# Ledger of designs, part 100: designed miniproteins, single chains, continued (5)

Each design is a single chain, and the fold is of that chain. pLDDT is the mean over its residues in the fold that is shown.

## One batch from the design tools (miniprotein)

Design m19685
Fold by ESMFold2-Fast:
Structure m19685 (fold): chain A 94 residues (1-94)
Amino acid sequence: AAAAQLAALKAEAEQKIAEGERVLREAADVAGTLSVEVQERVLKVAREFERKKAEADALIATGSVADAEKGLQLVSEALKRAEEVLEEARREAE
């Protein structure tokens, strides 16, 4: 059913948002002991993540499966960027 598909897409997007927020919190924590440049990089990615999250939330709220799939794609891209910046911060810490 379309309602079941929409609920599944929303749940997956919410899970990825939670994962991205966790990853960014860890990246900020690691970067907090590093250079200002690394901290600025993490802040930039965090701001981009919040913008994509807001856009994805709006798309999911339309109740359209196609829009929810677009929202999930945006969140997946944002999560990947969050993971990349955490990896960068971890490399700087070593």
Scores: mean pLDDT 87

Design m19686
Fold by ESMFold2-Fast:
Structure m19686 (fold): chain A 62 residues (1-62)
Amino acid sequence: MKKLARAVAYFPATSPDELTLRPGDEVEILEEVNDEWWKARNLVTGETGLVPKRYLEILKEL
């Protein structure tokens, strides 16, 4: 099930497969890869990548 989420903290990407999060960024969750990492798309920039799920607040399930 797709989810809409918002970043609650700054996460700097340190590898090419990761997505940088800034507080307040809204993202669509594309895949829950494992219990720690989700694949997300930034709704403003369109960039995709892996993010730690603990940095996200779920706003809505789609």
Scores: mean pLDDT 83

Design m19687
Fold by ESMFold2-Fast:
Structure m19687 (fold): chain A 74 residues (1-74)
Amino acid sequence: SAEGEKALRLPAELAEKAEEALKEGKPEEAKKLAEEGLKLLKEIEPGLGERELPLYEEIKERLKKVLEEAEKKL
């Protein structure tokens, strides 16, 4: 649905920003952005349809990967 796709837009942007922060050697910023993204995903999850689940899972895995890498550098 258009609403579900819109809901995933901000988590996707947070994943991109978190990945860039990690690449720039800013693990504290990357961790904060990844945690914010994961929190948003958890809030929108109950409203997602089956068609949004692949994108949701991709964003979730990206955020988890950034969080893990950032924590290793802290």
Scores: mean pLDDT 84

Design m19688
Fold by ESMFold2-Fast:
Structure m19688 (fold): chain A 60 residues (1-60)
Amino acid sequence: SRRREEELTKQLEEELERMKAEDPVLDEKLKKGEISKQEYSKKVAEMTGRLLRIVGDLID
């Protein structure tokens, strides 16, 4: 429905803002060697997975 599409769009925007805030923190930790490349990739994949789920719901 149109209302659900608007709600999903808002959720997408909120997830993008969260990712924007978290990404520089993860990048800094990776540069300092506080986390492994594997852990960094896992965190990025988790954030991307949340976005893809919302986009999938919008496209369907």
Scores: mean pLDDT 76

Design m19689
Fold by ESMFold2-Fast:
Structure m19689 (fold): chain A 63 residues (1-63)
Amino acid sequence: MKKKNELIDELVRYIVDNKLSPEEALKLAVKRFIEELGLSEEEARKLAKIVVILAYGKEPEVL
């Protein structure tokens, strides 16, 4: 079972590694949350904002 937190961590890594813009990152995260977790677009957007904050405002030093 794929956990919400595991997907967030994967998306943050992908965004940083591929140097996506915040707009591209947000669109990708929304799509992934809908496809993999079955979330509504509104819930996916809320989580995608957290992913963008983590990728650009704070990078985890381990992960």
Scores: mean pLDDT 74

Design m19690
Fold by ESMFold2-Fast:
Structure m19690 (fold): chain A 88 residues (1-88)
Amino acid sequence: SVPEILTEAVKRGKEAVEELIKLLKSKDEKTRLAAALALGEIGDRRAVEPLKEVLLNDKSEKVREAALNALTLIDPAAAEEAKAEREK
């Protein structure tokens, strides 16, 4: 069924989520960008707090934008909150 397929995809994604969260702190901008995009695609809420941190503190505008986009896909309310905090 569709719910079972979604649950399987989410479970597979969850196994990668902790590794991807670690990669958000990589020295390599391309690695951080890829990790943010992947976390958004997976949609796991464990990524919300780490993506907020990236949006507020990452040195790269590209990585910050990817984090905002990922947050918007996972939790639009959390994305608006983090965006407002960034503009203070």
Scores: mean pLDDT 77

Design m19691
Fold by ESMFold2-Fast:
Structure m19691 (fold): chain A 80 residues (1-80)
Amino acid sequence: MQKELDIGALDVAAATYRVALENLAKKKGLSPEEIERIRARLDEVRDEMVKLIESGASTEDVIKRFREEMARLEAEVDAL
């Protein structure tokens, strides 16, 4: 159960960043295909973070790492 709760916290963070990235992409005038690629990259990072939680990594550390990866992805999208 603890891992399910930890994954739930990660999914809440992922949902927040998904909305932020979609809003940024729309503001930049990106195509639907480019938006879908950004979403796919977010989902890939989320899945990597799930594996870290499953391997016994601290939820706090995993969420911090996820936020750092999301900041990098936002910077990459902003540079487009």
Scores: mean pLDDT 80

Design m19692
Fold by ESMFold2-Fast:
Structure m19692 (fold): chain A 62 residues (1-62)
Amino acid sequence: MPLSPEEVERIREKAKELTKKLKEFEKKNPNAPTEEVAREIGRILRELGDVLQEALARQRAR
């Protein structure tokens, strides 16, 4: 089932915020080890996945 326009917009806004957080992390930690950067990216992707699952659950309830 396709997501509602409202849920798509929420996901888009969350993606923008997470991208901003990643850029801020890179600016503050330019010498961070690759493993730390990979861990932060993994955490961000997990948060985005959770938002997507919640959006799908809300759509299913409607």
Scores: mean pLDDT 75

Design m19693
Fold by ESMFold2-Fast:
Structure m19693 (fold): chain A 56 residues (1-56)
Amino acid sequence: SEELKKELLKAIADVLDAIGDVIEAERKGDEEALAEAEKELEEAKKKLKEVEKKLG
């Protein structure tokens, strides 16, 4: 469905955003920011997998 395709694109965008946050935190050497960014990435990956399962 069109709705699921839109959700898929949003989930992909969220994963890319989270990857960027991880890279920036690593560049700054900020351990706390890195831990937060890694949690964000795990959440984004989980949502992406859920959307992929709905697509079949």
Scores: mean pLDDT 85

Design m19694
Fold by ESMFold2-Fast:
Structure m19694 (fold): chain A 55 residues (1-55)
Amino acid sequence: MSEEEVEKKTAEAVEKIKDLSKGNEGIGLAREVAAKSSEELAKKLGEEVRKALLE
């Protein structure tokens, strides 16, 4: 995945996680992005998900 695509999908996953009714769907999307991205991009995804869960 490109960095731009990872950022877009990460934002979508964060929005789904914040919606309690779609939390599992958001986590699934985050895992898919991590699996298809480089280690560096996967770390950025992890930080964004962590921020969403702590907010």
Scores: mean pLDDT 67

Design m19695
Fold by ESMFold2-Fast:
Structure m19695 (fold): chain A 74 residues (1-74)
Amino acid sequence: MKERLEKLKERIKSGKEDPEKLLEEAIKEIEEEYEKELKENPNLSVEQEVALELRKIGDILDLELVYKQTTAEL
């Protein structure tokens, strides 16, 4: 996660790409990774599925926070 947040920050600061597009792509990558984890683990308990969803939400919120902080500095 830290590596992903730093990569997003660096790409936004580079000014070569649309920051909103970079955020959307990073969120999509997280969503795809969590969907893959669910598909690979069909026997997850309800508690494990809830934990995965909460972790996904937290990761997305971290991306949105870094996006807001980095774009505010531009």
Scores: mean pLDDT 80

Design m19696
Fold by ESMFold2-Fast:
Structure m19696 (fold): chain A 95 residues (1-95)
Amino acid sequence: DQQAQLAQLMDMLLAGEDLSVYLSEEDRKVVEELVEELRKQGYSEEEIEELRRALTFHALVLRIKDPNISVEELREKLREWIERGLSNREKQKNR
């Protein structure tokens, strides 16, 4: 069941479908808060839309893997993902 749900999400992502409609109101709020934080940091609107899509996908993956994951834990895991991604970009620029 989880494998089938993850495969379906991947197919929808690759097809360019808007996955945000599958988020709960609470999970959507977390994604939007993180997106606004990135916008305030000076990311372009194109980068913001890519990040919103990636955060939405990761939030859905986390919820499928753990249906009982708290909104707070979801926020922490998504924030860690952003920080790790930004750290890797800086390392690539400096090499």
Scores: mean pLDDT 78

Design m19697
Fold by ESMFold2-Fast:
Structure m19697 (fold): chain A 66 residues (1-66)
Amino acid sequence: MTLRVTLTGPVERQVGLVLRLIGEPGAEVKPDGPNTYIVTLTGSEEEKRALLEELRSEPYAEVEEI
């Protein structure tokens, strides 16, 4: 599963979300613009879905499955 994540809001929230993405087991995180990241997930379907739902619930993150 590959996600495009665009971070919005205050810098402290952006830093926290980047650290969350980097800390995800099996995740590869690559910059794709000023506040945009491409996240490739290799975990189970359940784990990938859980992260997608978590990111969709974040008020300062926009997430697209690509």
Scores: mean pLDDT 79

Design m19698
Fold by ESMFold2-Fast:
Structure m19698 (fold): chain A 63 residues (1-63)
Amino acid sequence: MSEEEAKELLIKKTGVDEETAERIIELVKEGKEDLAAVRLILEGGATPEEAKELVAKLKEAVA
């Protein structure tokens, strides 16, 4: 998927705002996947399983 689609997916799945979605994508780009997952859990209310799946999709989008 594209980065734009990845942002929309994060907002739709977790309800985070656009700025928070961008921060999570930046963490994935920097290879800080664990921190991105933690932010999804704490700010987006994602389960650990959902956070890992979303981070994997984001990693594919930025590769």
Scores: mean pLDDT 79

Design m19699
Fold by ESMFold2-Fast:
Structure m19699 (fold): chain A 56 residues (1-56)
Amino acid sequence: SEERARELLEKAIQSAKEGKVDEATRYGAGAVAEAPTDELRQKIGEELSKAVKEAL
């Protein structure tokens, strides 16, 4: 569901900010799996990529 995808994306971003890359990757994969549209999947990938880059 879109709601579940957004919740998992928020957890992924928070984990990335805390330096927990493995947890961020796991939550991010869950967010993509829960995303009902290709547009939302693309957006999740972009936001995760940005968060990981900024955390490094």
Scores: mean pLDDT 80

Design m19700
Fold by ESMFold2-Fast:
Structure m19700 (fold): chain A 87 residues (1-87)
Amino acid sequence: MSAEELLEKIRELIKKLGEALEKGDIEKALELAKELQETLGELGEVLEQSDPEKKKELAERLEELQEELLEIVKKNEEEFRALSKKY
């Protein structure tokens, strides 16, 4: 899979994770988080094989996706806190 395909997959996984969290589907959210971690690992391998200019470009795009992920987590912070009461 190319770096661009991996970045698109990461973006799709972030979207699906947000949807699962909004619905309170914790099992699905955990599965998506695991898939996201695995895909980030694959992107890391591609990044290691890339030239310095491409590494910088990919790192900047990944930083934008990390900001999107943090925004989704922040939106669902109250839901995480509510769920922690049920533990």
Scores: mean pLDDT 74

Design m19701
Fold by ESMFold2-Fast:
Structure m19701 (fold): chain A 57 residues (1-57)
Amino acid sequence: SMMTPDQQLTVLLVLARRAELAGDDATAAALRAQADALRAQGARPAPSKEAAEIAEA
């Protein structure tokens, strides 16, 4: 929970994409709903390189 809102949004979008590719549409939808809530609060997605770093942490 020490991640910034932008980092949280980026992680949620990465995880949602992975869930989609795995065929887990319910998990993908839930993660996208969380991402939409963060966007409503002013968060924006980070570049792919930063997303990879956060996903490995």
Scores: mean pLDDT 74

Design m19702
Fold by ESMFold2-Fast:
Order: sequence, then structure tokens, then C-alpha cells
Structure m19702 (fold): chain A 61 residues (1-61)
Amino acid sequence: MSPRERLLEMTRQVADDLGLSPEERERLIEEVERAFDESGGDLEEVRRHLMRLVEELVEKK
């Protein structure tokens, strides 16, 4: 499995665990994909970005 596929799998699991709506889930996946592309595949950078997005969503809830 590619690093990108692994990140998307993790993102889907996080979205499911948080009980996100289909719209929020799609947005989270898009943001993670964008971060992966912009970082040139830096998994640590993308993981930190994902954690910030999760924190933002939890705060809104």
C-alpha cells in the first residue's frame, strides 16, 4: 500500500470514529490529499495537518 493510500485509510477511520457527516468526511479527505501533494509526500507533515483538522472539528462539536 502506498503512503497516500495508508493516509487516506487512516483519515477514513478517524472520520468514522468522530461520527462526521458525509460532507465533513469528504472535506477532511480532500484536505489530507491536498496536504500530501503540497508536502511532496511528507507523512509527518500530513499527519500533523490531519491532527489539527481533527482538533478543529472536535472543537466545533
Scores: mean pLDDT 76

Design m19703
Fold by ESMFold2-Fast:
Structure m19703 (fold): chain A 94 residues (1-94)
Amino acid sequence: EEIEKAYEEALKAIDELGKAVRKVMTPEEADEYQKKARDLLDKIKNGSVEEAKKAYEELRKLLTEVAHKTNSGEVRSAANRAISAAEEMVKLKE
């Protein structure tokens, strides 16, 4: 129940990230980042607690990297929202 809400918030944040990165990089590159982020989010939702923690660290690293690469406040804001929602999902699985 609570994890489903956190998952929906994280999906929305990843969609906003996708919109933001498409303004500052190629569509192909933006699609790759969004797909990787969604795949990691699915692992957080459906995996074990250990798998979720590992996927969360990979997601955090990916989103931190894209924020640094783009140097965009909009990308950084969306990335931070996605990281926070994913962290909430991991805490709810514990």
Scores: mean pLDDT 83

Design m19704
Fold by ESMFold2-Fast:
Structure m19704 (fold): chain A 100 residues (1-100)
Amino acid sequence: MESLKIAREIGREFPIRLLEANGLGEIVEQIRNKDLNKERITERLREIGLPEEVAERFAELIVRAPSEERQINILMDATLTLGLPEERQRKLVDFVEKQM
């Protein structure tokens, strides 16, 4: 019972905790408050290490996403590109954009 409860809680909050650990807590709050600032999202993604073009494209996809869940998932995708070569980051953004 307790183990199942903990697993469900971790599954629901894991993306949020990972985003906060990557310094994206401010953007998570913007998503939850439905008060998205594309310029600030772009700036913050650049600060955590994404190239300008990649950061701007992810910010646009987040702002255009139809639901909070989708916005969080796109933000997660952005963090998963950290440490990848720029060419792979661009290909991943292209893939996410195609799923819109």
Scores: mean pLDDT 77

Design m19705
Fold by ESMFold2-Fast:
Order: sequence, then C-alpha cells, then structure tokens
Structure m19705 (fold): chain A 60 residues (1-60)
Amino acid sequence: MSEEVREEVYERLKKEFPEVSEEEIREAIEDAVAFLEAFGMPVTVERVYSLAKTFLEANR
C-alpha cells in the first residue's frame, strides 16, 4: 500500500539526485510519509515526492 509509493518516489529521486546516497533518499521518503500521516494527509506518490524532494534540497 505505502510500499509501492515509496519505491516509485525512490526511483524518481535517485534519478534527480544521483549524488545523494540511497540511505539519505530513503530517510527523506520516510520523513515525508511520517509527516503526511501525522497531519492526516493522503500518502500519495505526488505528496511524498514533493516533501522528500524539499527535505533533500533543504539539506544541500
């Protein structure tokens, strides 16, 4: 259910941030999922991608 979302977002982010480690990308994805769940928002590919990308860009 959220696993397919995680893998699709990971593939997109890995292509956009090839220099970022797998661990850092997966941490950003898990942080995004946790944020969405905490605020009662739907865990979708688009929302997880947007948040995880923001987290990765903020740490650069």
Scores: mean pLDDT 80

Design m19706
Fold by ESMFold2-Fast:
Structure m19706 (fold): chain A 61 residues (1-61)
Amino acid sequence: MTVADVVATMLRAHGIEPTEENIERVLRLAGLEGRGDEPAASLSPLDFNRLGRAVEELKEE
């Protein structure tokens, strides 16, 4: 499972289509731009908090 897979799962949970564009936008907002292909196990608790906040922000957009 990659970081992008985690983002896609979070987007689906929030009713947002997990398109490549939406995944990249969440990664950028979370300060994790370019890390989508990394193993999900590389994510720290802080990274998960950043991703959750980024998905919430994108949902309201």
Scores: mean pLDDT 82

Design m19707
Fold by ESMFold2-Fast:
Structure m19707 (fold): chain A 103 residues (1-103)
Amino acid sequence: VEEEYERLKARIDEFIAETDDPKLKEFLQKMKELLDSVTDPEERKALIDALEAALNAYRIAKKLGLTPEQRLDVAYRAAIGVLELAGNEELLEKLQKIYDEIK
């Protein structure tokens, strides 16, 4: 997952640089910090999968013409869904807290 981790971080940085949505930028910055804090390989993989799902969902929502707030909500829900399926309650709680601070 090391290569996946580095690729995801680069993709997040690109999204941060290109986005006009300040809340998405803040969310992604906090998610990148969370990724850097996770040392357990299973938790890191779950978080990588969750963030990839979030970025893909955001891109689709943007193509559908949804508002920035709706795009962020869709991205957040995609990430939460992945973490719930992975059974990572601690990461789920951390992600919920970050989103609650941003919205």
Scores: mean pLDDT 80

Design m19708
Fold by ESMFold2-Fast:
Structure m19708 (fold): chain A 108 residues (1-108)
Amino acid sequence: AVVLTQPASVTVKEGGSVMIPAVASQDVGTAVSWYKQRPGEPPELLIRNASERAPGVRPRFQGTGSGKTYYLIISNVEREDEAVYYAQENSTSPPVFGGGTRLTVVDG
């Protein structure tokens, strides 16, 4: 099975920018999606195919990467971006999720 490795947590100042990495145990091409999970809310698809924003997602969310290393980039971070962010690998069945990265937003 493919494994996606993410850091457990990252911290960023409000108004700053952050890159959240996900590393795949084998080459998965561009078959990586990113999800935002906030307490009390349904999971939100942010990015598909490594770099394609989902409809309705703000331009400050970007995805990049290919092969084994992927990044979710969040610019102009807002307090509402506090969430757990999950990478999902989609080249295998069933799809595999990373462990998730908790984003903490501190005052700027």
Scores: mean pLDDT 85

Design m19709
Fold by ESMFold2-Fast:
Structure m19709 (fold): chain A 99 residues (1-99)
Amino acid sequence: AEELKKLLKSKDPEVQERAVIQAVNLPDKEKALEILKEALKSPDPRVRQAAVLGLADLAFSGDEKVREEAIKMLEEATKDPDPLVRRYAEAALKYVKER
């Protein structure tokens, strides 16, 4: 939990990606959402990109409440100033809506 937030502040993209994967694999999916929500507030667009990919995973694998919150966060990410964050969020939403 707190350790994952520290990993998300790393400048190494592999470390950031691993932190996102660890967050989505937490048994407590509501805690995973909290960590990804904090990652979306990062000034580093690479961290926000990783968070969007993690939210996509939660939108597919979570219970109804977790999916609803993940989709809402993905919709907010479509307004992100970074074009890759927007692209990943839009792709995730399109894929989730086809379910």
Scores: mean pLDDT 77

Design m19710
Fold by ESMFold2-Fast:
Structure m19710 (fold): chain A 86 residues (1-86)
Amino acid sequence: NFNVNLMNAIIEYNKGNKDEALKLLQEAGNEARALIEEDPSLAKNPMVQKAIQAADEYDAGNKEEALKILEQIVEDFKNGKIEFIE
């Protein structure tokens, strides 16, 4: 579940468990790609876009860049700017 994986990534990041948070964000991004195949309109969701970008950076070995994207997601959550999906 994309929303659950994304929320758990934020929770683990706030606990200081950045490695687990990145793994959960990677799982969310991979799930988001599958969801877009069923509903292409989800590609316009900013959180879906960030999760996919973070997964791509992580898969490319760019862990620092994936972490920066996770930090942006955490900040968006604090500011009430996260758009969860169904």
Scores: mean pLDDT 81

Design m19711
Fold by ESMFold2-Fast:
Structure m19711 (fold): chain A 60 residues (1-60)
Amino acid sequence: MPELYRATVPVPKTGPEDLALRPGERVLLLEEVDDEHALAQSLETGETGLVPKSALELVE
């Protein structure tokens, strides 16, 4: 079951694979890509992309 996370800081889109997030925006964690990045889906926009794990906190 994918876990629900929340962005704690603004995340800019720096590349075509990146997911841009605002603070408080909720995402589903789809896959852990490496130690620093995960593939996530925004619940606000439905977009998927890479997000830094340090910008996320677990909520569910």
Scores: mean pLDDT 78

Design m19712
Fold by ESMFold2-Fast:
Structure m19712 (fold): chain A 70 residues (1-70)
Amino acid sequence: SRLEEFEAAGRAHAEANPEQAELSREIAEKLRGIGDGADRGLRERRELEAQGKVEEGRRAFERGIREGAA
């Protein structure tokens, strides 16, 4: 399958370029953290907006992104 071929190619490239594989993993981890923080902040924002706390919701979203990026 294309997925198996892609995974095999990825492993071969990582084996040939271990520093690139490490950097790619680090970047993926940072992006995942930011995404998780944004999702958490968005959920908290929606809950606060439902309570009429629009400004607090905005701050919750900003905090989520900031914490995820740390």
Scores: mean pLDDT 77

Design m19713
Fold by ESMFold2-Fast:
Structure m19713 (fold): chain A 77 residues (1-77)
Amino acid sequence: VSQEKLDAETYLALGLIYYSLAKQDEQKGNYEEAIESYKKAIELFKKAVDIDPSLQEEAERYIKEAEENLKKVEEKL
């Protein structure tokens, strides 16, 4: 496994962690923290795709969900 592939998989995994944290914060009403975590998740997913384009379809699904949830949470502030 190349370092680039490991880095891409690491960014994807970290993005999923932030995405999960954001959903938990949203459920608890911690909207500011949820916004921060959704933004971080989107950034990490995009970074993973930049390094490994084969992750595009999977990452785009999560990016879309995170962007939709981000917009919804921002409307609650």
Scores: mean pLDDT 84

Design m19714
Fold by ESMFold2-Fast:
Structure m19714 (fold): chain A 61 residues (1-61)
Amino acid sequence: SLLDAALEEALAVARHLLAQGVPRERALALTVAYIRAVYGDRLTPEQLAAVQAEVAAFVAA
C-alpha cells in the first residue's frame, strides 16, 4: 500500500541519516519534512501522523 511504501521509505531515510552521524532530533525533523514533501498530498492526515509516530519511535530507540 501507499502507507506501507511511505513507512518503509521514511525508516530508510531516518536510518541513513543516523548512519551519517546526524543527531536524532535533526534526523527526525529531516525525515518528517521529506515524507511530507513526497507523500503529504497522497496520505491522509491520520496516515501521515502514523508515519511520523513510527519514525519518532525508531529514532528514539
Scores: mean pLDDT 86

Design m19715
Fold by ESMFold2-Fast:
Structure m19715 (fold): chain A 61 residues (1-61)
Amino acid sequence: MRLTPLELKVLMTIAKLGTVTEDEIAKALGISRSTVRRAIDRLEARGLVVRTPEGYRLAPG
């Protein structure tokens, strides 16, 4: 499966920080929350990220 550069950066940020909110990712990457949400939506659709009550984390493989 092919990831865009943005999707890959978001995935790597989640992997580095663990459970993380959209705002934390936006701040870490210097991008808007709407851009982060769009990337996360695609990653969730691909089964790579899961939403929890505490934030977003990598999906168990």
Scores: mean pLDDT 81

Design m19716
Fold by ESMFold2-Fast:
Structure m19716 (fold): chain A 80 residues (1-80)
Amino acid sequence: MEEGKKLYKEGKYEEAAKKYEEAIKKDPKNAEAYLNLGKVLEELGKYEEAKEYYLKAVEIDPKNREAIDNYLKALEKIPK
């Protein structure tokens, strides 16, 4: 998890995505891992994919305001 955050801050988005995917495999209820994977995908310009992962984070933790806010912002960045 921390390794993924470090890679994200270094701009190594594809490597960060792999670390968050590993975190999800270890704990499929880890809302923060889905949220962080969404952020990585957004940095890669993959707004549709980012939206799906943010939605997954909201499904796991509906009280996570950051996941809700990021989901709504991702919707605005999708054309139309």
Scores: mean pLDDT 81

Design m19717
Fold by ESMFold2-Fast:
Structure m19717 (fold): chain A 78 residues (1-78)
Amino acid sequence: SEAEAARAAGEEALAAGDLRTAADHYRQAGVKYFEAGDYERAEQAFLRAYILYEQVGDTAAAEALAAEARERLAPLRP
């Protein structure tokens, strides 16, 4: 799936030491998991992206991601 491909790309970027690229891929994976209705994996992917943005010092990207993830996930309704 697109979500799994993005997650795999994030893992490869992490292995290469490219934390920024890894964060971008995990964020994309979170969006794709959310679109697929896999909310648990979406939350996990967003959390990983958030941690990575914080590690590279991109506070703006981390805050934007946290806001996006909360808005998407907090009002979970069937």
Scores: mean pLDDT 82

Design m19718
Fold by ESMFold2-Fast:
Structure m19718 (fold): chain A 90 residues (1-90)
Amino acid sequence: SERQLEAARLHLRGVEAYRAGDYETAAKYFQEALKLDPENVGSLENLGRVLAKLGKIEEAKEYYEKARKLAEERGDKETAEELRKKIEEL
């Protein structure tokens, strides 16, 4: 859908901001992407990652846990295991 395509564009802008070290801008783009596509595992994981960079550890954990549960529900055991390790390392 057009909404899912816009979510993907916002996600990519978030990734670009993250690579530039602009974690506040990255968080905003991932949050906007999730408003349009709330179950996007990549956006949930990337928001968790950027929140951890900003020192928002409890919020980072919540987004990683949501991403992990969705990955498990979808049979993506590799992504779910990676997310478990990220939560453990917070």
Scores: mean pLDDT 90

Design m19719
Fold by ESMFold2-Fast:
Structure m19719 (fold): chain A 81 residues (1-81)
Amino acid sequence: SEVEAARAEGERLVREVEESMKLMLEAHPRNAINAINAIADSAIDRLRAAGAAGSPETAEVYERYARRIEEIARRAIEEAK
C-alpha cells in the first residue's frame, strides 16, 4: 500500500539520519550542532516534499516521520553539549 511504502521510506530515512548524526558527533563533536540541524532539515524537507506529492494519508505518515526526526535532532543536540 502507499501508506506502507511511506512508512518504509520514513524508517529508512530515520536510520540514515541517526547514522549521519552519530558520525558527525564522533568526528566533529565541537561543531556537530550545525551539522545535526542541516541533516535534520534536509531529511524533513524530503519527507514533506514526498507527502505533498502523495495522498493525504501518506502526507500524514511523512509528517509523523518529520516530527520524529525533529525529536532525534533535539536529543542529538543535547548529547553534543
Scores: mean pLDDT 85

Design m19720
Fold by ESMFold2-Fast:
Structure m19720 (fold): chain A 68 residues (1-68)
Amino acid sequence: APSPAELRALAVAKTKELTKDFSEESQKEALELTDALVRAMLARGITDPATLLAAVEDLVKYIKELEK
């Protein structure tokens, strides 16, 4: 099973992929928000990679909507 560190690394990689078109400042904010979300989910026992990555994708979509 993936460790918490591996799950956080996957979330970082996915966030960077989804935010390649962001400014450096906006990408940093997105990374901080997605890492906070993943840490909160892990603290609640949610360790399924697909669920964690889906939550990261949804949060990034929400951030993109706020920047419109």
Scores: mean pLDDT 83

Design m19721
Fold by ESMFold2-Fast:
Structure m19721 (fold): chain A 89 residues (1-89)
Amino acid sequence: SMARQKEIEKKLEELAKELEKKFAKSDKPPFDQMMEAYQEFLKLAQELKDEETAKLLQQSLKDGEERKKNLTPEELELEKKLLEEKKKK
């Protein structure tokens, strides 16, 4: 089971790196990129029968959709600034 878990984690990490490179060249808003990444990870987790990761990703997708509906303009600007600070280290 431990060897299986490491295999799943490695495949998820590889997908993460591919999506990061793809989104670095993307004109899509950061939020939309994040949601697309969660959907791709969910597909992979389901294929690998990693139910725990799949549940986490489903929760993240639902939380993201709810957050998008409830964000005020001020909160959107604050999140943009925080993301810019994170990119600057």
Scores: mean pLDDT 72

